# Ledger of designs, part 79: designed miniproteins, single chains, continued (4)

Each design is a single chain, and the fold is of that chain. pLDDT is the mean over its residues in the fold that is shown.

## One batch from the design tools (miniprotein)

Design m14728
Fold by ESMFold2-Fast:
Structure m14728 (fold): chain A 85 residues (1-85)
Amino acid sequence: EEEEKKKLEEKLKELFSKRSKRILEKAKKEYEEWLKKNPNLSKEEEQQLVAEMIGRVLREIGDLLQKILEYKKNNDYEKAIEEAK
């Protein structure tokens, strides 16, 4: 039972890492598309947009982590894994 939990934890970490990478790549793509549409952006506006993008990514990853941790707290590894996909 404990060994099974360790394997589920390892799989969950891998899935979370992969999901976090997808969240970051999506945010980067949206940022690049926005810059392409707004070529006359000021340095201050660009810095603000970067800060907003970082904040959004951290929030989305944080919300995902919170859900995963809540499922783990309830010993619901099956739902935690589905959430991490």
Scores: mean pLDDT 81

Design m14729
Fold by ESMFold2-Fast:
Formats: C-alpha cells, sequence, structure tokens
Structure m14729 (fold): chain A 61 residues (1-61)
C-alpha cells in the first residue's frame, strides 16, 4: 500500500543518499556513506506523521 511504498522510498534514499520528499512535508538527505539508514528512519517517521523533517549538521561533518 501507499504506506509501504513511502517507507521503501525513505529507506532507498538513506542507502543511496538521494533526496526524497515526504507526503505532507519535504526532507532532503545527502549524507556520507557513514550514515546507514538513520536518515531514512527519520523520514519514515515523518511520512507516517505527515510532518516535515529538518536535519542540521555541526561544522566539520
Amino acid sequence: GARSEALAAGDEAGKTGKPATAGSGSVTIGFPNGFRGSAADGMEESVRNGEPVTVTFAPGW
């Protein structure tokens, strides 16, 4: 269903570092290979709740 498709899209974005958009929000992720799906997990939560997600990195990342 739509939920499973949205979750799969989030997971794939985390693996490949591609930007992805949540249903009722916008999330852009482009992390180094060290990020092992953590961003995708955050997107899954955002998609489930229909909320935008913002990611902030400290200097030096």
Scores: mean pLDDT 47

Design m14730
Fold by ESMFold2-Fast:
Structure m14730 (fold): chain A 91 residues (1-91)
Amino acid sequence: SSAKKKTLETLKESIEELKKAKEKAKEGDPNAVTDALNAVQKAIDSLVESGQLEYVGRLLEAVKEASKEPTDEKFVEILLKEVQRIKDELE
């Protein structure tokens, strides 16, 4: 469906934004976590619009698990990994 294609494109954009946030985190950029959360919110909004509520739940759990990590790099890595998994499962 056109909705599924639009969601896949948004997930791909979110993945690229999360990759950039991970590089920022490695460089000690204080904006890395904010950029990562903005990318994840974009993914969540698209998944909600396409009715993919099971994947929204998984991504919210990934955010909760990431919040336990001691470094920004590990925080972003957990989120990137989960968005990549969701994109691959929907593709």
Scores: mean pLDDT 88

Design m14731
Fold by ESMFold2-Fast:
Structure m14731 (fold): chain A 61 residues (1-61)
Amino acid sequence: SMEDVLKEIEKLHEEIEDEEELERRVMAVLMSAWAAYPEEEQALNERVEEIAKKRKEEIEK
């Protein structure tokens, strides 16, 4: 499901410290998700950006 995709992306943000590796891994997951859920692409991308922003804010405390 799309929620499982978002949980996987959240876990990648927790497990991967290298920004470039994280971006590559997240992009691979997103490309698969876009193919599976094309109608949800915009909503999925917006939620992924929210996850990335939250992680950045937690690091920059």
Scores: mean pLDDT 76

Design m14732
Fold by ESMFold2-Fast:
Structure m14732 (fold): chain A 77 residues (1-77)
Amino acid sequence: SKRKELEERIRKLEEEILEEAEKKGPVALLAAAVTKTVMSRIEDLLEKVRLLRDTAELLGLSEDIIERLKKLEEELK
């Protein structure tokens, strides 16, 4: 289903965010890990994507990750 496709894309981006944050250093990795923990308490997919985008922008992650998150936000609206 479309919902499962979106959930899989969110999960993949979450993993890529953690990997890219690790390359930025231990403080960035900790911030990304905290975001993942907070996301476990959120059921709304749009709110999860917004939290991931805010975290990616705060940590200065790649434009590719940020653009993919923005596309997911538009698809979830």
Scores: mean pLDDT 83

Design m14733
Fold by ESMFold2-Fast:
Structure m14733 (fold): chain A 73 residues (1-73)
Amino acid sequence: ASEADLRAGEALITLDDMLGQARRSGNKEALKIAQEALKRANQVGVEHKDDPELAAREMERIAKEAQEEIEKL
């Protein structure tokens, strides 16, 4: 896999971890944010199959924005 593919995979793992943490804590707002972010990241991966760098960048952005939104709760 390319470095971009690895970065995209790491972003998805980060989002899956956020989802797991939200489920364990029972925080419904965090759960919703994590679920929506993970769905968007997966959509980006499908939409930008021909541009791994763009896909990785957008997935990383989605993960960062989701983390910041949860931190503001």
Scores: mean pLDDT 85

Design m14734
Fold by ESMFold2-Fast:
Structure m14734 (fold): chain A 82 residues (1-82)
Amino acid sequence: SAKDVHLLAGQFEGVLQIHLSVLIRVLSRRDPAKAAEARAFSDEVVERLTAVHNDDSATLDEVLAFYEQVRAQIRQFAAQLE
């Protein structure tokens, strides 16, 4: 339902913001250019999740697919630190 999609989008936003915040903090100390790239990505994620929050037609599958895409990108940023 739209309520369940809205709730899950909010939960995912919280989790993703925590992960991105930690990543940006680490990158800011090691590579300021990569930190700027990660901040731009974080802003884009927030904008897209806000769009889902305002869209009552968004499906659970769409929200899950977006969550997995963001997680993959966070892992890609983290891998560049190894």
Scores: mean pLDDT 76

Design m14735
Fold by ESMFold2-Fast:
Structure m14735 (fold): chain A 62 residues (1-62)
Amino acid sequence: AAAAIDARVDAAYQRELEALKEDGVLSPEIEKQLERTRAAIRAALLAGDPHPPGGKFFKPKP
């Protein structure tokens, strides 16, 4: 279901934002890049792609 995919992607996105804020490197540009990556991951997962782009911040659940 799309809701389950959203929950997984949003959790990974928030975790990455928190880590970047803690490291003091979060910028509006980085945040925009993360948002674009989040959208691409959601689209790929909704299309049934098991290996979406952006694996650096998104960890697939087996």
Scores: mean pLDDT 70

Design m14736
Fold by ESMFold2-Fast:
Structure m14736 (fold): chain A 85 residues (1-85)
Amino acid sequence: MIEQIKELLESAKKAIEEGRYDEAVTKLNEARDLLKQAQEELDIPEAYSGSLTRVDEVKAAAEAKPSPTERQISIEMLERDIELL
């Protein structure tokens, strides 16, 4: 499960870097669903709450067609999420 989430976050990051925001949103939705499932199954909410927040923020930015600065922040958020998982 965690490796699948990391793969989805890496795919979303690449899509954002390439300006494919619709694909990024799709990958982020898939990652969010898996994170929520992991949080419910493992009964360790604290381990995933930060990741869920970062995914939601990046998704909102992607849906809004981010500025170059917002795009960089989104990439950094996803990189941090991958590192912390």
Scores: mean pLDDT 77

Design m14737
Fold by ESMFold2-Fast:
Structure m14737 (fold): chain A 88 residues (1-88)
Amino acid sequence: IKEEILKKIDELKELVEKSDIDEELKKKILELLDQLKEGIENNAPISELKGILKEIKDLVMQIEDEEVREELLSILEEIQKLLDELES
């Protein structure tokens, strides 16, 4: 589960870096993805990880490119499901 989450975070980072979205928004999303990755690697509380994930989702919802937004939200939803499995 942890390795699967880390793989999905790396996939998200790659998609965000390659996307043609607002540079300031891109920077904020990448910074939060790095925080999420660090939290997973350091076994942060699940509540903290879910908080970071919510902040990422809120920023992704601001993306004007519908295709990019939907793709990123899909992967974020997969990460949410894996975090829910870790909490169980």
Scores: mean pLDDT 82

Design m14738
Fold by ESMFold2-Fast:
Structure m14738 (fold): chain A 49 residues (1-49)
Amino acid sequence: SLVEKIKSFEDAYEATLEELRAAGLDEQAERIRNNRKYMEKIKKGEKLE
């Protein structure tokens, strides 16, 4: 299902964030995380605030 594919991308995304944090790029990791959350809201038809 689409949900299962999204979960697979989620796992890869989490691994990327962990690597960024390990490199000391915490602010960059947070920025990517927040941007991704807003993109997910758009995909689900939620409002952006």
Scores: mean pLDDT 69

Design m14739
Fold by ESMFold2-Fast:
Structure m14739 (fold): chain A 110 residues (1-110)
Amino acid sequence: SREELVELNLELGAIGVGLAAFRHSMLKLEDEEEKKALAEVAIRQVDRAIALLRSTGDPALIAAADRLAALRAQLRDAIANNDIDRAIRIIGEMVALIGEAAALVERRAL
């Protein structure tokens, strides 16, 4: 329904804002373990976004979820290899993709 799409758009927007805030904090923090902890929280937020996008059954939103899943795998790899700069870059790409998906959901709600 339109109401479900509006709710989805708000949830995706909140996830995107949260990921941008985590990325900003990772750039300012001195402690590498605190940066990794934020990246782990970011993965949980991305998992929520993937599940929400897939639940729609919309092929374009499912494609966005698949792209997020690929970035999630890359983020896990970056964390495992202590590549914090790569992790920050990937979270930035996730923010952009979630913003693109939220804009598509907004257009579908109209």
Scores: mean pLDDT 88

Design m14740
Fold by ESMFold2-Fast:
Structure m14740 (fold): chain A 73 residues (1-73)
Amino acid sequence: DEVERNARLLADLIKGRTSLPLTPEGQARVAAASEAFADVPLEQLVAFFRRELEENPELFDHFTHGRPLPSLS
């Protein structure tokens, strides 16, 4: 499931558990999210992003490619 895969990748990226080639804008957004979600456990963050990506699949591009999100920007 692409939603499950992308939710896990975003959570791992934000928690510093993985690295992806990111745009400078994407790097800044991941850094901001890392601060915002510092106290959120990994599994809770994965569950959060599963729900968010079901509602807004463009969220993945917002963090990884630095693309604006009309719903969250």
Scores: mean pLDDT 76

Design m14741
Fold by ESMFold2-Fast:
Structure m14741 (fold): chain A 98 residues (1-98)
Amino acid sequence: MSEELKEKLLKQLGPERVELLRQAVAAALAGDDVEAIRLLAEAFGIPLSDEELEAIAAGDGETAREFSLRVLEYLLENIDIPEIQKKLQEEIERLKAE
C-alpha cells in the first residue's frame, strides 16, 4: 500500500519534487519553519515575497506558520491522492496545534 502511494505521488509530482516535499515536511516537524517554507516554495514554484522571507528568516514564527499552512493547503488542493491528502491535513492540524 505505501508503495502504491509513493508511485502515485511520483507520477503526479515527480521524484525531485517528492524528495523536496519530504525534506520540507521533516524540517517543519523539526521546527525549522524557514527551511520548510523555502523547500516547499522551491518544490512547487510557489511565490515567496521578500518581506515574508525576511520575516521568517528573522524568526517570525507566526509568519512562517501562516505561510507553511498556506503552502500545505495549496498542496492538498493539487495532490489528488486521498492518503496523502489525509497526511497533509494531519500536518496542518499539528502545526496549528503547536
Scores: mean pLDDT 72

Design m14742
Fold by ESMFold2-Fast:
Formats: C-alpha cells, structure tokens, sequence
Structure m14742 (fold): chain A 56 residues (1-56)
C-alpha cells in the first residue's frame, strides 16, 4: 500500500464504524487514534501501525 493510497482512504472515509484502511469493523478494545494534519482517525491496530510506518 502506497502513501498516496493511505491518504486517499483517510480523506474519503465516511463510515465511522469501520477502519479507513482495511474496511473492517473497528475493534473497540484495540482501536487507536491516528492523528494527521490536526484530524484524528480511529483505526484498528494493524492499520495504525501501517499508516505510521508509511506516512512517517
């Protein structure tokens, strides 16, 4: 997954019950808040680590 693909998924995310990267339901026990350009996005742990690795 490229940096551009991650940013596009974040920008177009409208379903707050789902992970923006994987499209899977959010795991409320493990979901983390990813901060990018002053906005916070709830992500499952795997998607959070992937976004952090690729964007930073």
Amino acid sequence: MTKEEILEKIKNHKDYSKDPLSGKPLDLDKARLFEYEGKKYAMNEESYEKAKEILF
Scores: mean pLDDT 76

Design m14743
Fold by ESMFold2-Fast:
Structure m14743 (fold): chain A 104 residues (1-104)
Amino acid sequence: SMEEIREEVIKLLEEARKLLLEAMKVEEDKDKLLKLIGRILRLIGHLLDLELNPYDKEVMIEALEDTKEILEWLLKDDSLPESLKEQAKKLIKKADKLLKKIKK
């Protein structure tokens, strides 16, 4: 159902936000820290938009596509711990599955 899809989208964005917060704890470069903060704020913005516009497919699509971009950006950091890379890859796969369900 659309309600179940919405719950999965919110959970995925919350898991992505948690992952970025974990990445911040191990990041020593100030410029990368600022970029992580900016991406965490983008995820919070999408979560607020999802709350204000429940069941809006375009809002869900935008949130998932931007979350995927944020996670793909995180994976480009060679200093990121392998455990966090594996978590990011799993979240990207979940985002792709949800995008396919919503676009049908």
Scores: mean pLDDT 88

Design m14744
Fold by ESMFold2-Fast:
Structure m14744 (fold): chain A 92 residues (1-92)
Amino acid sequence: AAKAGEEGGKAASKGGTVAAKTGTGSGVLGGTGGALGGTGAAFEARTTKKGKTAGESAEGSGESAARGAGSEEGKKAGEEGKKKGREGAEAG
């Protein structure tokens, strides 16, 4: 459960980083996605005992990163984060 949340948060953060790295014009939206991904990862590190909550946070961060990234690679990374976060939430 906690590990799935970590993977989701990491994927979301990577999506935001890819968006920034590819120089997308949606810097504000990409930055928001990245910030949410980072927050999810930090939250998971502090609350490993709450795997469901971490997974749900990672799912939301991944979805936000996918929407904000603007690049195809960033969107795919955000979608992966959303999927892994959801799996983490379901696993408990």
Scores: mean pLDDT 51

Design m14745
Fold by ESMFold2-Fast:
Structure m14745 (fold): chain A 62 residues (1-62)
Amino acid sequence: MKISDEEINEAMALIILGVFKVELRNKGREEEIPLVEKAVKIAYEKGELTVSSVEKIYEELK
C-alpha cells in the first residue's frame, strides 16, 4: 500500500515547524511563530517542504 505524499508532507511540515519554533524562541522572537506557520502551509501547498523553502517564504511574509 502506497504511503500518500500528503502524510509525508504533514510529517515534514511538523518537523520543520518545530525547528523554526526552537530557533525563534532562542532569538526571543516567539511572536513571529504564526508567520512561520503560514510559511510552512505555503511550502506544503507547493510540495516543497524544506527548511530553505520555508525560510524564503517566511522572509517574504515578515
Scores: mean pLDDT 75

Design m14746
Fold by ESMFold2-Fast:
Structure m14746 (fold): chain A 94 residues (1-94)
Amino acid sequence: MDEEKAEIARRLAEIAKKRGYDSLARTFENLAEAIEKGDKLAAETYAALAVMQAHLLRDEDPEFAELVIEAITAILNGDIEKAREYVEKMEELV
């Protein structure tokens, strides 16, 4: 459901904020809003931007970056259960 995708995106935003990645957090909040509004083009655009930002973090925070890329891929493929699993793993990376 779109509500579940938006919830996952908002959880990703909170994780990014906690880690000090304000730009990535804003991208996830924009992704959640696009999903809630049913704006598929905006959602795909913000998802792509989040993946790009995650790739830039690979040198500084490789484990987090990889989990972000996998979570976004799962969201785009409609695999909500798998996306939730990756978010839970990221929440354990304190």
Scores: mean pLDDT 85

Design m14747
Fold by ESMFold2-Fast:
Structure m14747 (fold): chain A 90 residues (1-90)
Amino acid sequence: SRVGQLLQQGVDYLQQGQNDTAIQQLQQARDIARQQGNSDAVRQIDQAIDYLQQGRNGSAVHYTLQAARIVGASDSVISHIQQVYQQIIG
């Protein structure tokens, strides 16, 4: 899905230290999720943006992963975000 792709791009930019660009991808994902009426996904993405603005990258990826699961992102997208999470916290 487009939301899943934007969430994956967000964590890729975050992993590269491009936090401002990562926030832009997450904001686009949030706006699409909101248009789709997925308030649970919007809540998780808002948490990810808030933590990323605080420089708390591990927490940001955790909430991005939860959002990806809620929107029914593909297994490949979910696995990719999980790998980024493990690289940040492991």
Scores: mean pLDDT 91

Design m14748
Fold by ESMFold2-Fast:
Structure m14748 (fold): chain A 105 residues (1-105)
Amino acid sequence: TPIMEKYNETEIKILIGLDVQIEKVKQKIKENSSNPSLRRSYQEILELNQQARESIRNGNYDEAEELIRKAIEISRDIGDTTMVDQNRDIYSMVRKMKRLDADSS
């Protein structure tokens, strides 16, 4: 069905997007090894993105939305506009997934 096709496509895009973000955050942690405050903020973003990935895999889209929202907030607080934008794209896809999940139930 068109709804199932969009559901599967959206889920795959979210998981790929989170995997890409996880690797970028790991790189940011390495780049900021001499800045303990920034390193801690990136570590928190990493943990949130990893938890969001598991929430998506388990069908817990409400939890995933909250986790990504927190990652956006931390990214904004540290002034990483690229990370804000990339997490916002994932957030938008999670919200689309929640609508498709409700419609396909």
Scores: mean pLDDT 84

Design m14749
Fold by ESMFold2-Fast:
Structure m14749 (fold): chain A 91 residues (1-91)
Amino acid sequence: SSEEQEREQRQRLRQLVLRAHRIMERAVEADPEERQKLLEEFRRLVREAEETLSPDQFQQFKQALRQQIDGLEEQYGDQELAEQFRQILDE
């Protein structure tokens, strides 16, 4: 049903946002080599989200990640890392 589909999409959105947050937190503390691997993992996660979420939920996902990236930049001052995440999100 439409209600069951919406509930399922909300659950998927929540899980994907949490996974993205985990990647971002790890990237802050990572050396340059590990950071590149985490950026690739993030790119794959964004593609998975686009393939599995509805168009509306995918837009909510992207908005949530933009807010997380902004928060990461404010908290850690790593403008380069924040820009790398933004570039991937806009691919």
Scores: mean pLDDT 87

Design m14750
Fold by ESMFold2-Fast:
Structure m14750 (fold): chain A 70 residues (1-70)
Amino acid sequence: GEEVRREIERLKEQFLQALEDGDLDKVYELLVRMHELQVEAQGLSPELERYASRVMDEMVARLEELLRSQ
């Protein structure tokens, strides 16, 4: 469980950096990886699942805001 949580935290930091860099290929790659981690988290604990879902929602919202502004 803790390894998945730490990977989500690193992924979120990489995602924010990719957004700032305008690296959309990397942004989409990281979203796919986040979806994989969200699925993994669902099998581990309700707390980890909620955390993963919240991070995914935040990442999607930030990408949508960027795309609407372009």
Scores: mean pLDDT 83

Design m14751
Fold by ESMFold2-Fast:
Structure m14751 (fold): chain A 113 residues (1-113)
Amino acid sequence: MVKGPTSTSTATTAPSQSTVTAEATVTMDAKAGDTVVATATVTRSDANALVELSVKLESSSGTAESPTASSTDKEGSVTVGLEMKEDGTVTGTGSATAQNTAVTVTVSLEVYS
């Protein structure tokens, strides 16, 4: 397979005593037969804070969603893939939820032909 275009988006939230969510969304075009891979990566200011991370792919060809990953590591990532059944637009959404820490979520879409 040949690696095609990549698109990224980033969102950051401030620390809160309550649960806060950072959500980043990125959109790109893909063709029938392409495999689109979405990766959400999280970083946090407090490496001991619990963060829940997920990524979702949405398209006319269907949706794919990662299970929610929980980590106390400073960095975390989750990945989901979707095979395109028709030409269209694909949207990747990365979501990170945390308490007592600032979080940054980055979502990347990568197309394989």
Scores: mean pLDDT 74

Design m14752
Fold by ESMFold2-Fast:
Structure m14752 (fold): chain A 88 residues (1-88)
Amino acid sequence: SSAEERARLERELEEAFNRAGRLLTHIGDVLGGKPSEETKKLLEELVRLLEQVLALMEELGIDDPVLRARLRGLREQAKEKIKEIEEL
């Protein structure tokens, strides 16, 4: 049913959002002493999770422009850092 589908999407959104948050913390720890290639892989995973969160927000009809702008900003920052690592 549509209600069961919505509940599933809401769980997926919460899981993806929590994973992105944990990954951001881990990236912060890794930047203190790890190789650039490891950081790149973590940033690529972060981009994927942020894109999943944004897609789920759209599918669920979540109208939160402040959160959407913040997530888009984080996605663009992560993409920029990936590009910088690739140019080294």
Scores: mean pLDDT 80

Design m14753
Fold by ESMFold2-Fast:
Structure m14753 (fold): chain A 61 residues (1-61)
Amino acid sequence: MLESLIQTLELAADLTRDPQVQEELRKQVQQIRETTDPEQQLQLIQQAVRLLQRHVDELRG
């Protein structure tokens, strides 16, 4: 489950047209992969999802 979410975030980063958002998402994915605490990994995933959602909201206006 957790690995599938991380892979989805990696794919979202690769598909992002905004280089700043892409770099921030990739940085957060790297932090998630380096974290050994499942609770901290989940919190980082939530932060990455919120970043992606804000980017989508900005594109919609």
Scores: mean pLDDT 77

Design m14754
Fold by ESMFold2-Fast:
Structure m14754 (fold): chain A 75 residues (1-75)
Amino acid sequence: SAAYAAAKAQLNELLGQAGLYLQKGDPKAVDVMKKAVELARQARAELGGAKAAELDRAVEVLEKLYEWLQKLQEE
C-alpha cells in the first residue's frame, strides 16, 4: 500500500541519517534512531495484516539498536 511504502521510505531515510551521524561520531545518531523506533511503532499501529509481523520484528530490532547506541554513548 501507499502508506506502507511511504513509512518504509521515511524509515530508510532516518536509518541512513543515523548511519552518517555514527560515522562522524555525532551523538545525534541516538536521537535519529529514537525517531526511527517511534516511526516504526506508529506504522505498526496504523497497518495490520501480514505486514504487522514484519513491523513487529522491525520494531524489536530498532529498539535493540537504540539501546546499544545509548550504551555506546555512555562514558
Scores: mean pLDDT 77

Design m14755
Fold by ESMFold2-Fast:
Structure m14755 (fold): chain A 83 residues (1-83)
Amino acid sequence: SMEQIQQQLKAQVLLLTASGSVLTAQRSTNPQLALKNVQSSIDDAQQALQLAQQVGDQKLIERAQKVIAEAQKVLDAIKAQQA
């Protein structure tokens, strides 16, 4: 349906934004800015996961889960460096 297409497009845009935020975090020399960017990435990717689950798009679900996992690893690395 048109509604499902709109939800899929929104999920794809959120995943592109999340991926960009992870890259910004990884390239940042400011640890507070890196932390904010990786947290935003996790939030956007989780929203994309919820939308992907609602439309039953298995490939989008898997992509969202992968972005969440990658962002979580970056978050853990930032926190470890601050401890």
Scores: mean pLDDT 88

Design m14756
Fold by ESMFold2-Fast:
Structure m14756 (fold): chain A 80 residues (1-80)
Amino acid sequence: GPLEEALKLAKEGKIEEAIEALARDPRLRPIARLLRKYYLGEEVSDEEEEKALAALLSLSKKEQKLVHEIIELIVEHLGK
């Protein structure tokens, strides 16, 4: 699914493609939007952070773990 594809792409260092894969799932779009703004160095509003958090908390525990792994990979890539 979109989460598994996004994780695979993030592990390959294809960060923009990973974010686009997340956006294919309507449930994950608020998270994808927030990550894209972080990737581009853009300001994130409180409303966008709240929507992304709500989206994350609506996922299963397994899906939440996959999203956390994707976020860690993106943050690691941006730290270089």
Scores: mean pLDDT 85

Design m14757
Fold by ESMFold2-Fast:
Structure m14757 (fold): chain A 95 residues (1-95)
Amino acid sequence: MEEEIKRFEEEVRRLLEEVVRKLKELLKDPEVAAEVERDIAESGLTREELEERLRAVVEGLHKKLVEAYKKYLETGDEEIKEQIEHALEVLRKEA
């Protein structure tokens, strides 16, 4: 059980890091960077506030997926399994 939870936690962390890395690579494109900076200016948020929000979303998603997986291992609930599998498919698509 602990090994399954650890492996799942590591896989989710790796997928989230890959998504964040791809987002950072997109921001290296001058056209994308200019569009994002315009959106930041129009939103009234600072770049630091957006980076903090991104970190909070990533950590929140990681925590929720790990907690859902632990609940699935405890209950055997197939609905929870389907929700986890769907979330992983979305992350793998974006990664």
Scores: mean pLDDT 75

Design m14758
Fold by ESMFold2-Fast:
Structure m14758 (fold): chain A 119 residues (1-119)
Amino acid sequence: DEAIERIREAAARAKAVLDPAQQAEVEADVEDVLAALREDGREALATVAVLVLRLLAGEPISRAELDRARALAADDPALLGSVLELGLLQGLLSDEDLALWARVTGVSVEELRERLAAL
């Protein structure tokens, strides 16, 4: 029950506008995580983590940031799937990206377009 309560609080905070102090703490934590992951050679995972944290903070992802993350994740199907899912949620996917996402996930492009239209 404590775990469920913590998940509910995290979801509520993800929907709230972050104050300047909370934004600064998120940015500092992201920089530390990025530095550690890059030192370990995990650049693709570091990039995806930043995009997830920005979405949770209510900040939109740009097409350029999505394209960079996709290029870095190209050799990791699970991580590539996560990048494409972030792009889908932001409405940033091209027809080529939707075809790639359908191939990676096994879902049809038509079903993906229906889901995107419902967002």
Scores: mean pLDDT 66

Design m14759
Fold by ESMFold2-Fast:
Structure m14759 (fold): chain A 90 residues (1-90)
Amino acid sequence: MKKLSKEEALELVKEFQAFLGVEPDGVIDEKVKEALRRAQKALALTDEQLEELEKSKSGEEFAELLVRPEFEGARPVSVHVEELHDIVSK
């Protein structure tokens, strides 16, 4: 019920786009959907989970799906350990 802010959703979408190797513009377009299909096995997504992500109507909706427990394997590592990742990445 509690939604991500537009700014939080945009940052999460950009990070995920960068993880997929697409331009991090915050827009869920056909390039992002094709990258998801190509990366499905690497992200350990089921066909049902992939379809749910592809059906998202906005970056905010996409980001809300990514923060759900069932999509844990598809989330960028920095979403879980952002500050620790910054410390270790030196």
Scores: mean pLDDT 64

Design m14760
Fold by ESMFold2-Fast:
Formats: sequence, C-alpha cells, structure tokens
Structure m14760 (fold): chain A 59 residues (1-59)
Amino acid sequence: MASKETKQQIIKEAEENKFDFSKVAKKFGVNKSTVINWWQDDNIEKGIEDIKTAVNKVT
C-alpha cells in the first residue's frame, strides 16, 4: 500500500541515520520490521551480490 517513493525515502533516511531503523520507523510512523523489509527488498533489486559478499565476510 505504500508508494515506491515513500519506500525509497524511508530507506534513504535509514542510511543517513547510520541504519537506526527504530528512529526512522518512529519518524515515519511505521513498524521497524517494515523498514527492514523494504531495505532488504531494495538491496535485492539493486543487485545485492557484491554487498552480500562484503557483509557476509564481516558478519
């Protein structure tokens, strides 16, 4: 139900706030899990291959 524009705005705010999903969720009045799901979906569509390799090595 949220627009693609709203989803992108929330993801960008999360990046600018050092991935503080709780703060971003409160700012936009959404659940933290919703923000995380949108961020995950965006990364998959963006070609997560290189990012996933880097993150998985650190984690």
Scores: mean pLDDT 69

Design m14761
Fold by ESMFold2-Fast:
Structure m14761 (fold): chain A 82 residues (1-82)
Amino acid sequence: MTAIDIANEAARTEGRDPVEVFEEVAPYHQALREEIAEFREEALQQLANTSDEKKRQEINDEIDARLAEKQAEARAAEAAAA
């Protein structure tokens, strides 16, 4: 489940403004998503300029490793909050 999915579901259930629900639940997840999106955009730009299959694989592996790291940080924060 994403923070957006949780906020939308809560808004539907309560009939509240989804923006208000999102404001409470999503600030941390939103910031993390933006950080990941920026990293992905930069890496994809690098991939677009690379025709070497081996180099493309290295870049993809780096993207996956960085995503796993950020997801682990998010899960650790979520576990601490629970």
Scores: mean pLDDT 62

Design m14762
Fold by ESMFold2-Fast:
Structure m14762 (fold): chain A 74 residues (1-74)
Amino acid sequence: MSLDEIKAEFRRRVEEIAARLSDPAVRERVLAAAETVLGIMDDDAANMGSSVEAVRIFADWALAELERYAEEVA
């Protein structure tokens, strides 16, 4: 799987999380957190030489944290 594919799936899953939230403020916070995560993924790939597998593991962890955050602030 390419970095672009991992990022695309991450964005799609974040949109699914955001779509389940009725509060616009909570949706905005989830989307802002997701943008931060995407920035970290880009930085890790460019500067750290991180493997695609390592970025995928990080993306999966970040998705779990975003779902937990959405539950906490909903």
Scores: mean pLDDT 76

